# Ledger of designs, part 59: designed miniproteins, single chains, continued (5)

Each design is a single chain, and the fold is of that chain. pLDDT is the mean over its residues in the fold that is shown.

## One batch from the design tools (miniprotein)

Design m18042
Fold by ESMFold2-Fast:
Structure m18042 (fold): chain A 87 residues (1-87)
Amino acid sequence: STSSPDEQVLMYVGALLKEAEENPNITQEEIIEGVEKVLAEAKRLNASPEVIELIEKTLKELENASKEEAIKIVRETYEKLKEIVDK
């Protein structure tokens, strides 16, 4: 493969964020399902513990979030992942 596990997780979160921002019909449940799938892939790819912990924290924050809050939470997670990957 051409990308590290952490870079691959960043790409998955970026794709989910783009879908959430561009699709007015996306539901909060679909955003949560998207993050759950990202977490499953992160664990399968053996991503860094820091990355896995960040995605797990994101899922916990999403449990009580509105759709608008969910998009903001995913965006903040994407920015934090970029910082981790760019080290």
Scores: mean pLDDT 86

Design m18043
Fold by ESMFold2-Fast:
Structure m18043 (fold): chain A 63 residues (1-63)
Amino acid sequence: SARMEQIRKLAEKGAEAYKKGAEILSGEKPTVEVEVTEEKVHIKVSTSKLEIEFDIPVENIKL
């Protein structure tokens, strides 16, 4: 659906922002995982020193 395409695009942009933050804080190049389902967006950004991981329920995304 158009809504899910917008959510995927937003999730990718959000993941890039967290990736930049993790790189600054850790001094390492992070790995990024983004999973988008009808129920949730899952984002994980990790280095050897730092991990950021969270879920956002799709129903809570304002579009």
Scores: mean pLDDT 83

Design m18044
Fold by ESMFold2-Fast:
Structure m18044 (fold): chain A 79 residues (1-79)
Amino acid sequence: PVVHIEVDTKTPEEAEKARKLLNEKAVELGATFALVSDEPVSVTLVFRTSPEEARKKAEEIKKALEEAGFKITKVEVIE
């Protein structure tokens, strides 16, 4: 499964904080591949797991970003 998450950021400082958190979560959740992009601020993560587990991981990343005060504009899980 592939997890894709996009974050709305208004300043370069907000973008840097979001990217840092996305990279931290990619490592914590054991992604086999991670790509973090700036325009928009987004992450694409590949997991060698079930689609159900990938959805749980996507929700955990979303919650971490929301708790940090970020607005999530897109969450996709591709099987």
Scores: mean pLDDT 80

Design m18045
Fold by ESMFold2-Fast:
Structure m18045 (fold): chain A 99 residues (1-99)
Amino acid sequence: SRASALYAEIEALWAAGTPENLARALRLQAELEEEAAKKIEEAKKKGGPLPEKTLEKLAELEREIAERYRELAEAGASREEILAEVERFDKRIEEIVKE
């Protein structure tokens, strides 16, 4: 699938770890986050076990993550800066799911 191909490319770029490769990995990750937001919106329309409000917040956060990853790529963010942002977003996802 497109997502599996993107994930494999991201892993290879992240392992290489040059500034250019990290920036490219971030841009590809942003594409995956945008696709995740779209899938969450589709789930909201179909109904399911998660509240609609929770799904809406998650979709909004996925779009925010995508935009932030593009900003980090443009800024030439270090691996340490990227990992710190990932940890911050993981905590925000956990907080939304607990609501």
Scores: mean pLDDT 83

Design m18046
Fold by ESMFold2-Fast:
Structure m18046 (fold): chain A 83 residues (1-83)
Amino acid sequence: TTDEEIEEWLQQMNEKIQQLLEENKDNPIVQEALRQSQKEIQERAQQMKEQKVTPRQAAIQLTADSIRYTGMFFDGLLEARKA
């Protein structure tokens, strides 16, 4: 179901964030950025559930969101290391 697909995506994204948090425990800027991203991902998952989208639409949107958030994590880490 769409809700199951969204929950699976949320679990995968949270696992990635948790790994990055552990790898960057000594960097407060990276920690804050990752915590903020985790909050936004959770809010996005809830929004998608409320939109009553089809499973196909959910899959396309979740794929796009995964690409977007992965890019944001990478950019955030690079900016934090430069600062």
Scores: mean pLDDT 70

Design m18047
Fold by ESMFold2-Fast:
Parts: structure tokens; sequence; C-alpha cells
Structure m18047 (fold): chain A 61 residues (1-61)
């Protein structure tokens, strides 16, 4: 069973993918990965990090 720390690690991986897609101008995939990161951070109880990840990806779009 994945603990909350595991969810945060997964969220960071999705966040990095979102940033990579945003840098390439792939807005659709960037948003999908940002949403995935947000869901994982929220699942870990890290709502502030979830919103920050989404905001930082949107700032690059």
Amino acid sequence: MIDREGLVAGAEEEYQSALDYAEKGDKENARIEAIASMILYAGAGQEDLALKALREVEEKL
C-alpha cells in the first residue's frame, strides 16, 4: 500500500512531465500531467502543493 510520501513522489514525477510538456508547447498534455500531479498531491493531503503545481504549469503555458 502506497503511503502519503509515495503519493508525493508520484505527484513530483507527474509535475516534471507537465513542465516538460509545457516547455515544448504541448498545452493539452501539460494540463493532463498537471491535473494528475494535483490529484496525487491532494490525495497526500498536500492541497497547497497541488495548487502550486497547477499554477506553475499554467504560468508556463
Scores: mean pLDDT 81

Design m18048
Fold by ESMFold2-Fast:
Structure m18048 (fold): chain A 71 residues (1-71)
Amino acid sequence: GPLSPEEARARLEAARAAIRAGDLDRAIALLEELKRSGAISAEVADGLIEAIRNGNTAAALMGLQALLESL
């Protein structure tokens, strides 16, 4: 089912925390969950996952901050 705005925010914050902790697999799993639930667009989710996979954690953190500010 769809995530509430509060549940989407919690998952985005958890993804940021995972990146900061170096748990990139958890960050990717959280973004895939947000993508499947429709809480974020596929294009945004795929862009963030690509940034993480390419080691561009700064770009991923900036993108997550922008999403949190738009919720």
Scores: mean pLDDT 86

Design m18049
Fold by ESMFold2-Fast:
Structure m18049 (fold): chain A 73 residues (1-73)
Amino acid sequence: GKEKAIEGVELTAKVLEELGLEKEGKEMVESMRKGDYEGFKRAVTRALVGLGMPKEQAEQAGEKVAQMMKELS
């Protein structure tokens, strides 16, 4: 359910913090708690760009991840 999805995002946020992407990780957790899947998508996209993914691919991946998380919640 939603609580397990949020726990998974919190674990991902800890990994992002170690990679210097703490703000993006925090935005992902906050957006998921609020049910703000557009905010979640934007935070995921910024994190992927920060990890070296090209913007177009990051936007496509962010959309897919946000849709999957919405379906799991």
Scores: mean pLDDT 83

Design m18050
Fold by ESMFold2-Fast:
Order: sequence, then structure tokens, then C-alpha cells
Structure m18050 (fold): chain A 74 residues (1-74)
Amino acid sequence: SAADEAIEQALLRVLQTALQAGEISVEEAEALFKRLENASREEIIATLEAWRARSTNPEVRAEIDRAIAVIRAV
């Protein structure tokens, strides 16, 4: 669905930004994406909020905030 595509694109942007910032490895990004693709929206939001709290990179935090907003809007 268009909603699922929007969520997927938002998550991919968070993962790409975190990889570029050195916050996660490629293996960690792949494992996380696979886990989240089968998670509820509530679990995805909780995971993103926990990640935001531990992230020190403002670009990663901004992309997480954007992703949470997308998920809550659909």
C-alpha cells in the first residue's frame, strides 16, 4: 500500500543517515530493517524513539523524528 511504501522509505532514510554517520554497521542496518518490516507500527515507533534518545547525531535524530511523523500520519 502507499502507507507501507511511505513507512519503508522513511525507515530507509533513517538507516542510510545512520550508516553515513557511523552509528550502525551495514549488518546491523539489514537486521534492524528485517525486524521492523514485520513489526507493528507501535513497535516501530518505540524502536525509533529509543534510538533517538541514544543518538548524538542531529541529522539522525531529525530523520527519526520525520519517520515517526510519517508513521503517525498513515
Scores: mean pLDDT 87

Design m18051
Fold by ESMFold2-Fast:
Structure m18051 (fold): chain A 81 residues (1-81)
Amino acid sequence: SPVEALLRQWLAAVRAQYPDRPALVARLEAIVREALAAGASVEEVRERLTALIRSDESLSEQEKEELLAMVDVTARRAEAA
């Protein structure tokens, strides 16, 4: 699926940006896997990822803004495909 490919690319980019944060990457990957298995829409995946990122106390405000921007770019690309 084009959506699955784009989400996989996003997770790869997050891993590259945050190589010292395997627990964060694992949580994001789990949300993506669960949402896709449930047949969730791009909007639902975006909402779940946004909620996790905003609630993660280990992330700075700048890191949250960057991760949310990456989610937004990926969601827009998936919607355009």
Scores: mean pLDDT 79

Design m18052
Fold by ESMFold2-Fast:
Structure m18052 (fold): chain A 87 residues (1-87)
Amino acid sequence: SAEDKLNEFLTEESKKLLEKFDEEVALKMMDVIMAARMLMLDQGASEEEAIAYAERVLAKTPEVSEEARELVLKIVRELYRIYQENS
């Protein structure tokens, strides 16, 4: 299912984030990504709406670097690609 593919992707991305960033930063990044996933699945939010949400949250999270913020946005866009290709 689309949800199974999203879960597999997120499991691998979570591992990569924990390997690249400090645990606190990686967890904050994952919180934003998981919130975007919930907006997509539970509320039917568009990619543009989920990206706008992520950008608003990240603007208030100064501990997350510009590189980390761009990676969150890239992962959110990839969630929508996977969902659309498998829906």
Scores: mean pLDDT 86

Design m18053
Fold by ESMFold2-Fast:
Structure m18053 (fold): chain A 107 residues (1-107)
Amino acid sequence: VSTKELNKMKLKEAVTAIVNDIAKRLNLDEEKSNTISKNVVKCGLILYLQGKPLIETNPKRLEKTLGTRETLEGCIYLELKKNSSLSDSQIKSTLLSFYTELRTNGV
């Protein structure tokens, strides 16, 4: 297995874990979580291949990018809106809470 394949595999696992945690916080079923995860993994791979950071740690940038595919967080937001009946405020508050927790834990 090449280093590139190993990195893609690790990225898929990490992104899947992130989506599953967010989906659990939003009380989404496994089928919706799997659909969102698959699409977000594709977005994450594109960002990785473009040399872009996967995680936005600046809250102001996070809010501005939530409507775009320029960040992993933006991809998650768009896929949640597309594949769920959740309100905009529920999605945004859950994402901001998750990434605040991630930032404070030093990961």
Scores: mean pLDDT 73

Design m18054
Fold by ESMFold2-Fast:
Structure m18054 (fold): chain A 102 residues (1-102)
Amino acid sequence: SALRERYRKDAEGGALKAMNELRQRLEDLVKGLEQAIKDGNKEEAMKLADEVDRAVRAAETFYEAVREGGFSPEVLKAADQTLEAARRGREVAEMAREYVKS
């Protein structure tokens, strides 16, 4: 029915927007973290690594919700891309922590 299609479309649009915004945040945080490492700014690197950890947890939570929610392939693809950005973020945050110890 038209009403069910509208509710599904609104839910999918909201999920897609949230995933894209979170992916962009992760990409921006990773870029900032790589720059802090390049600049030798250990204090900023640790701060950004902690912010990456929070964004990664948010991405994992949203990914689980989307996987369980029966969303369209388009939303699932956006969720997968956001999870890949989260995995990259975790790797760069770990590199930053090792850099700070050195």
Scores: mean pLDDT 86

Design m18055
Fold by ESMFold2-Fast:
Structure m18055 (fold): chain A 67 residues (1-67)
Amino acid sequence: MSLLVIDGTGLSREEVKKLLAIVQEAAKEVGYVPDIMKQAPQEKLEELQKLIAEKAKEAGLDAVTLL
C-alpha cells in the first residue's frame, strides 16, 4: 500500500483548502487517479510529491512538509 502524507498543521483553513486544490491539480497533471483497488506506481507518487511541493511553494505555502 502506497501512502502520501502531507503535514500542514500550521496552515489556516483557507490555506488547507488551497493545499487540497494543489494536490488535486498535481494528481491530474501526473495522470494519477486514486484507486482503492490498485496500488499507486512508485514513479507516479514521486512525481506527485515533487509537483505538490513545487506548487505549494509557488502558492506561498512554505510550511507544508511532505513525509
Scores: mean pLDDT 64

Design m18056
Fold by ESMFold2-Fast:
Structure m18056 (fold): chain A 96 residues (1-96)
Amino acid sequence: DWMQRWSTEKRLLVAFLESEVRVGAPDEDIERLLAMLRRLGMSDEEIQALAERLGIKQEIVDRALAITESAEELANELMRRLFEPGIQAAIERSKE
């Protein structure tokens, strides 16, 4: 059951990465998504194969593999980068 949950979380993150690559998300976000997939148990070979399939440049892959941050640190940074504009708008509305 945890393997099914793990597989689902990994598949959802891959689908999200595919979407972000398609819309031209910043290289820094792509790097962190690849690093998160690595923390979720993808091997370096699997990351390389995924990047090749999605057309991600080798430079971005090399930077992703060099990231040493924990899964928690990566999740926090991705949350900040992807949701920061919405969070900031909510904070400003709470002051009005």
Scores: mean pLDDT 72

Design m18057
Fold by ESMFold2-Fast:
Structure m18057 (fold): chain A 81 residues (1-81)
Amino acid sequence: SKEDIIEEVERLVLRVYLLLVEAGHEELAQRYMKEFSEALKNEDYEKAIELLEEVKRFAEEQGLEETARLAERAIRLIKEA
């Protein structure tokens, strides 16, 4: 269901957050998590995708391969919902 997809997205985004914190980007992770949570609450899926694309780009630039992969997976799941 759409609800099951959104729950999986929330789990992926939490993992992305934790990986960013572990990599030393805690302030950035906190801002993205807040904005992402607000976007999901408002069912603004376009904004949620934009935020994840920004996180993916940042992760790629920083060499955070797993973080980028999880962000990409979350983007694909939202688009399929």
Scores: mean pLDDT 86

Design m18058
Fold by ESMFold2-Fast:
Structure m18058 (fold): chain A 62 residues (1-62)
Amino acid sequence: VKPGEKVTVEGAGPEGVKKAMDAALSGAESITIIDRDEFAVDTGHVLVAGAKPETEVSREVT
């Protein structure tokens, strides 16, 4: 992931959340976490936003 990149992660399970956190730490401008499970998406949003507060983190339930 390049600094300033917008990243979408499908799946808010442990692996998806880790990928989102790695993208935030790599300097992504914004990250969108998408999952069918609202609670998993909410948990992922909290974890990623906590790891890199400067990165805009959005969540989407499909």
Scores: mean pLDDT 74

Design m18059
Fold by ESMFold2-Fast:
Structure m18059 (fold): chain A 81 residues (1-81)
Amino acid sequence: MEEEKRLLELVKEAEKLIKEIKELLEKSKEDPSYLEKARELYSKINEELMIAGAAATLLKAGKPEEALELYKKALEEAKKR
């Protein structure tokens, strides 16, 4: 289902983004220019990615339907302007 695939994509995107930020922060210990790149990636964390992080907890608890419902509700609330 499209929403389920999107949720899994966002969870993977959030994990990838966090991993890359951590890697850049480690590199920034020797070269401060990597800190600026970490800040750019951090600015890409939006409401949708934060919701995906919360839903990931439900997925790991074996509740994929509840995780998907949480994600759908949050998207519907965001559409209400």
Scores: mean pLDDT 70

Design m18060
Fold by ESMFold2-Fast:
Structure m18060 (fold): chain A 72 residues (1-72)
Amino acid sequence: ASREEVEAAGRELLATAEAEGASPELLAQLRKFVDAVLAGDYATALALAGEIAPHLSPATRAALGRLLDVAS
């Protein structure tokens, strides 16, 4: 997928997390995750995903899945 498609999916992920009441700390971790995906740093992205996954609402998890589909 294009960088623009990954950026759009990343923005949707962050907007969904904000709408679901994610903490500033969780939002910061999600931003780092999106940045790692955009940079192709999958080792960092996987480490961050392991830290954030237990804290995600179902809607935010769905948005994360869309980002991974676009990035793969």
Scores: mean pLDDT 80

Design m18061
Fold by ESMFold2-Fast:
Structure m18061 (fold): chain A 100 residues (1-100)
Amino acid sequence: SEKEKMEKLIKTLESFPFFRKAPPEDIPGVKEIVPNPITVEQIKKDFESGKITSIDELYEAIDKLIENIRKLAPPGSPLYQLAEEAKRAVDELREEIEKE
């Protein structure tokens, strides 16, 4: 079911602890670069409350989460590499979902 597919996507994101909280406030320019931070906890809450009702809406929220981290992380930094790893894990699961 779509709900089970969405639950798998959220669980995949939860496996990356750095996504669970808002970006660290000690990162220079975080408030200027990411004025509207998104967290995995907020995405999960929005899914459980029915604010996110479709897999496409969940994809949009995930893409924004990853893009926000990319804006904060210089290319080649450890944080940038973690964001790329998370994106690959999500993209692999999206491909699995689309084949069903």
Scores: mean pLDDT 72

Design m18062
Fold by ESMFold2-Fast:
Structure m18062 (fold): chain A 96 residues (1-96)
Amino acid sequence: MEKIEELKKKAEEFEKNAKKYRDLSQKHQTLADEYQKLAEEYRKLGEETNPEEFQKKADELNRKAKQHQAIANAYDSMAKYYEEKAKKLREEVEKL
């Protein structure tokens, strides 16, 4: 009895951590997508006028997009880690 309750509590803690990292991953993915879209818009504007200024702005925004993508990927990996840990604990409870 006591062991089952401990496993359930630990699974709930891992599920909470998974949710936290999923939310952080999604937030940074959204920022990456927004910066990438802005970079593309500035690149297109540079084709029409002030190519040096708009190209520099596009490069800066693209760098920010890549940084947020890397952060999103790191949080996604952490979320998957905690999701798998929670799943294994839930499976152990079901076998008891």
Scores: mean pLDDT 87

Design m18063
Fold by ESMFold2-Fast:
Structure m18063 (fold): chain A 88 residues (1-88)
Amino acid sequence: SRMRELLIRLTSAALRMAGLEFQVRYHPEDIEQSLAELQQLLAELRDIQAELQELAPGSPLEQYAAKLVARGDELIAQAKAKLAELQA
């Protein structure tokens, strides 16, 4: 089902986000690449969230997607702050 496909994609995105969080924390030399990958992942998460809002509005999956989008925004802010520090 489409809902199952979205769940699989959302789970994969969550794992990729955890990996990027690790990269931002422990590999500041790769910060520009990590930021670009986080921005791409966040765009994908927003697309998943939009589809979940259409197919299952207010569902736990939509809420989980929204939570991951918020987490992605936090990580992008952290990555931008680290990049600014490295360029200072």
Scores: mean pLDDT 88

Design m18064
Fold by ESMFold2-Fast:
Structure m18064 (fold): chain A 109 residues (1-109)
Amino acid sequence: SEKEKEVKELLAEASKRKEEELEEEVAASLKTVPEELHPTFERIVALVKEALSSEDYKVPLSEALLLLTETMIKRDPSKREEILKKSIELAEELSAEEALKYLKEKLKE
């Protein structure tokens, strides 16, 4: 897939960033995230880092997207349908096939 190749190239470019720069951005973002979400945010960051270094980026990227989506819905259940639709669009763009399948099934519920 052309989209899969483009996503892999974007992940390769992102991995060229210095680890220190990424750590500073993560630390700054963590200050704006509620304390109860810190473990979830740190797990999402770890999964994104795994996608950047993995030949099979789809699995860790799908897990990160699903964890983010579920966390957002838990915080604001009234926006469940909107959050799911936006997450589906992002999953399609990223070719995150496992997340896409799961999110489409959740939207039917």
Scores: mean pLDDT 75

Design m18065
Fold by ESMFold2-Fast:
Structure m18065 (fold): chain A 123 residues (1-123)
Amino acid sequence: GLVELFLDRLKEDPSFVRGLITTRPSRVPLSEEEIRALAEAIVSDKELFEQALKELSSIITDPSTPLEDKVTAARLLLAMAEVEKDPELKELLRKTIESLLADPSLDPEVREILEEALKALEK
């Protein structure tokens, strides 16, 4: 399935998440099904989870990144928050999102999605 395909790609290429988000300016955005499948693949492995958090934080905090890519990165963080079951990884994700939300220059659309992700972690 799609989760297994993403898991294989993530294990082969540690920059896969960055490439998938940042190299598509003229393509159809990632669907909700693709975001969900990617999140499920990422949360299945602690090393992939930690690497994804670093890459997604980098995308969101880089002022040269297009808004659309920052929104996609935030959507993936939300999906990870919805599918993660490990309380230790939920806490790591919560702290990462809270750190991102502390930036006053953060785009309002990205902020709204990250606030939804924090709410998802409480469920």
Scores: mean pLDDT 82

Design m18066
Fold by ESMFold2-Fast:
Structure m18066 (fold): chain A 98 residues (1-98)
Amino acid sequence: SAAEEEAVRIADELSAKGKNAEAIVEAYEIIEAVDPRARRMREFLEAVARATPEEVRRLAAELSGDESVLATPDARAEEMIEEARRIMEELERARRER
């Protein structure tokens, strides 16, 4: 799997196990320290959380280098925006709790 996919799965796994704010922050900090792509993924999620469906398609195409993502339906792009928003809210809450 790509490092970006692994980073997301690790964060999701830790969140699912206990919804523990510390675990989420630790996962992202460890991944970002080891893999600069994880920092880019967080920046991407932050951008997506504030984007329109058209902007999401453009951002995803730029990140992946795959222009086929430009064909992503609006409904799927809207789902990505909501998920990114939830992830960013979770990270902000976890960082404030420290």
Scores: mean pLDDT 66

Design m18067
Fold by ESMFold2-Fast:
Structure m18067 (fold): chain A 63 residues (1-63)
Amino acid sequence: KIEEIRKKIAELNKKIDELQAEITRLYLSQAPLEEINAKIEELSKLVDERRTLFKELRKLQAE
């Protein structure tokens, strides 16, 4: 279980890094705010998912 959660967190970290790079690229290219905001919303969802996994990981480690 702990190993599975760690793998999921690693996958989310990779996706978050890729999405942050995409957002930076969109800002530099002066993309429409709607497009930038859509990517920021996706980033927020991934960050929330990662937070949930960290909470689950801590519960498993605390016991």
Scores: mean pLDDT 81

Design m18068
Fold by ESMFold2-Fast:
Structure m18068 (fold): chain A 105 residues (1-105)
Amino acid sequence: KEKTLKEALQILEELIELARELIKAAENKDWEKVKELAAKIGELAAKAVILLRELGLDEEAEEIGKLVNEIVEAAHNKDFEKVIESAERLIEVLRRAREKVEELL
């Protein structure tokens, strides 16, 4: 499980960084960059959800999946305000998931 915990922590940190970049791109109304970052977040979050479920963090996994779907839909619709709102909520959930994973180390 130590290898899974370390992999989960790395992915959660990468997702937090990508979400911060997404917020900046959305603030600038850079739709091409918003779409690119939303796609990257979607791919990485799918892996994070699997790892978090393996660690018994099903509620955090479900919440992350829901927020990522909201981000991808808002990005497709050019709803930059919704992208920012959902990304900020995603960062909060990712930070809580990271703390819980750290407690398992």
Scores: mean pLDDT 89

Design m18069
Fold by ESMFold2-Fast:
Structure m18069 (fold): chain A 67 residues (1-67)
Amino acid sequence: SLEEAARRAREALLAHPGIEKATVRVEDGKLTITLTPKEDLTPEQIREALRRAAEASGGAVPLPPEL
Protein backbone atom coordinates (compact mmCIF):
# COMPACT_ATOMS: atom_id res chain seq x y z
CA SER A 1 0.00 0.00 0.00
CA LEU A 2 1.06 3.60 -0.46
CA GLU A 3 0.74 4.11 3.30
CA GLU A 4 3.21 1.28 4.00
CA ALA A 5 5.53 2.53 1.24
CA ALA A 6 5.40 6.02 2.78
CA ARG A 7 6.27 4.61 6.21
CA ARG A 8 9.25 2.66 4.83
CA ALA A 9 10.45 5.67 2.87
CA ARG A 10 10.23 7.89 5.95
CA GLU A 11 12.18 5.37 8.04
CA ALA A 12 14.93 5.14 5.40
CA LEU A 13 15.18 8.94 5.17
CA LEU A 14 15.44 9.31 8.96
CA ALA A 15 18.19 6.65 9.01
CA HIS A 16 20.40 9.03 6.99
CA PRO A 17 22.68 10.90 9.44
CA GLY A 18 22.30 14.24 7.63
CA ILE A 19 18.49 14.29 7.89
CA GLU A 20 16.91 15.88 10.96
CA LYS A 21 13.27 15.42 9.94
CA ALA A 22 11.44 13.62 7.17
CA THR A 23 7.73 13.70 6.39
CA VAL A 24 6.11 11.49 3.76
CA ARG A 25 2.44 12.17 3.07
CA VAL A 26 -0.10 10.23 1.04
CA GLU A 27 -2.63 12.52 -0.65
CA ASP A 28 -5.07 11.24 -3.29
CA GLY A 29 -2.70 8.53 -4.54
CA LYS A 30 0.36 10.82 -4.52
CA LEU A 31 3.37 10.86 -2.21
CA THR A 32 4.90 14.12 -1.01
CA ILE A 33 8.32 14.01 0.65
CA THR A 34 9.58 16.90 2.79
CA LEU A 35 13.12 16.85 4.18
CA THR A 36 14.70 18.98 6.90
CA PRO A 37 18.48 18.56 6.88
CA LYS A 38 20.61 18.92 10.02
CA GLU A 39 22.94 21.17 8.01
CA ASP A 40 23.46 22.25 4.40
CA LEU A 41 23.39 19.06 2.31
CA THR A 42 24.79 18.68 -1.19
CA PRO A 43 22.53 17.48 -4.02
CA GLU A 44 24.51 14.22 -3.99
CA GLN A 45 23.73 13.63 -0.30
CA ILE A 46 20.03 14.35 -0.92
CA ARG A 47 19.98 11.91 -3.85
CA GLU A 48 21.57 9.21 -1.67
CA ALA A 49 18.91 9.70 1.03
CA LEU A 50 16.13 9.52 -1.58
CA ARG A 51 17.70 6.43 -3.17
CA ARG A 52 17.62 4.64 0.18
CA ALA A 53 13.97 5.64 0.62
CA ALA A 54 13.09 4.24 -2.81
CA GLU A 55 14.87 0.96 -2.04
CA ALA A 56 13.23 0.65 1.40
CA SER A 57 9.79 1.07 -0.20
CA GLY A 58 10.47 -1.90 -2.52
CA GLY A 59 10.03 0.29 -5.58
CA ALA A 60 6.56 1.49 -4.55
CA VAL A 61 8.08 4.95 -4.06
CA PRO A 62 10.41 5.09 -7.07
CA LEU A 63 12.78 7.96 -7.66
CA PRO A 64 12.32 9.60 -11.05
CA PRO A 65 14.98 8.47 -13.53
CA GLU A 66 17.99 10.80 -13.64
CA LEU A 67 17.15 13.16 -10.80
Scores: mean pLDDT 70

Design m18070
Fold by ESMFold2-Fast:
Structure m18070 (fold): chain A 103 residues (1-103)
Amino acid sequence: SLEEKVVEAVRLLGEALGLSEETIEKLVELARRILRENLSLEETLELGKELGIPAPLARLVYQLVQAAVYNLPKEELLALLISLLEDGEEAERLAERIYAVLS
């Protein structure tokens, strides 16, 4: 299902970023709510703040969900990953891994 692919991709993102399992579960909760409630970017950032998720990470989860729902190309997700990781080569590899899950 779409939700299962999104959850798998979000877990992969969190693991690649070295996040704790507790933080990864919060990212999964955020992603599920974006999907189920059709949250806007602004609503996603507000909910992320309540869950203790930094804005750059909440924005990444939002873009990942949008990419899955609308079959968007990877360029926007890649741009956000480059900004977060400050390593373009690592960001490109992670974007490719995420998109393989979403396909």
Scores: mean pLDDT 88

Design m18071
Fold by ESMFold2-Fast:
Structure m18071 (fold): chain A 62 residues (1-62)
Amino acid sequence: GETATGTNAKVGDVVSGTSTAGEKVTGIVAGVSPKSGLITVGDPKTGKLYIVDAKNATILSK
């Protein structure tokens, strides 16, 4: 099936993508910014927050 992109992500979704700094991230969406097309992803392993371009992210779980 088609994989849902991070542009459809909501807070609490699990996503995978590449941060704006080029780091590969898998984590839980902590925030969304529809006007900028960015999402904030929290890595539960490290506790760090990453900024990911929503269009380049993949939703793994809702």
Scores: mean pLDDT 75

Design m18072
Fold by ESMFold2-Fast:
Structure m18072 (fold): chain A 79 residues (1-79)
Amino acid sequence: MLAELEARLRAVLEEDAAALPEARPVLERLKARRFASARELQIAALEAGLEILPLADASEEEKEAARAALEAQIAAARA
């Protein structure tokens, strides 16, 4: 299960890096990591999402809503 999630994440990150080159350093750091659990992987992916969010082509209102949602998901995953 975890290895399957990591493989799927790596595939998605390759596509995302091609679409948003400015996010590549964040995505490459995430890809290079090893995870002890699905929860750890989920938290790391959400944290990477927060780092990438300012680079997204979206309104400030949409970015603020997305930031709040990501922070809430991280808090829930840590609970």
Scores: mean pLDDT 74

Design m18073
Fold by ESMFold2-Fast:
Structure m18073 (fold): chain A 64 residues (1-64)
Amino acid sequence: SLAAQAEALVRQAEASTDPEERRRLLRQAAEAIDRAVAAGEPVPKRTVTRLVGLEMRLMAEEVE
């Protein structure tokens, strides 16, 4: 499942302390979510919320 892949990638990003690895994992998770949505597959709202939260946190770190 693309949604399950996205969730796994988000969890890996949450566990990562390397900003570059986190960026790569979040990018892959976003791509998996896009593909799931395009295929009509339901994506858990929690997975999307966690992805957005991590993206925002990473962006904030980059501008400080």
Scores: mean pLDDT 80

Design m18074
Fold by ESMFold2-Fast:
Structure m18074 (fold): chain A 86 residues (1-86)
Amino acid sequence: EKTLFDGVLKEGESVTFTVTSDVKLLRFILKGLTEKTVLQITYPDGTTETILLLGHEEGEFVVPGKVGDVTLTVLEGEVHVKVIGI
């Protein structure tokens, strides 16, 4: 396993990290830092997922590790994101 990203993202910020073939799963650990946070995740195949966090809510989920670039974009608010490759 390895940490692919660990940081705080604010409204309008985007970060991209690359998933390599040795990564089978991505584990996302999210913590909302504002009253409302809207985070968009864009996967290597171009599919998107939008996550809503209200207040200081925490979220955790696991998705398959698809090879390529994953982009995180904060549409509203502020969030701490940690992504672990397994």
Scores: mean pLDDT 87

Design m18075
Fold by ESMFold2-Fast:
Structure m18075 (fold): chain A 110 residues (1-110)
Amino acid sequence: SLDIETLKEQLKKMIEGAEKAYAAGDLERAFELIRQAVDLILESDVPFDELKEYIDKIEELMQRLAEEARAAGRGDLVAEIYDTLSKIYEKRGDKEKAEEYRKQAEEWRA
């Protein structure tokens, strides 16, 4: 696992990159960067509370991405965004919200 300082620096860069891609209208790149950030969080042994600031920013950006993806007719991207949100809520121990987002992801793939 990455040490906490290295993890936080990588998360910051990925979130900043995703925000820039989103501002440029590149939803695919924005999501890919956010997905990489989430994968790092899920792979880490760092407690959720220590990463709360980054996770909150990731959730906020993913909600904005889901709105834009729906407007763009990108159901495939909406499904992947909701699947990623489900994994975050599972990490938080919020089983109810994790299941809700998992069902949303399945509906958008159907």
Scores: mean pLDDT 86

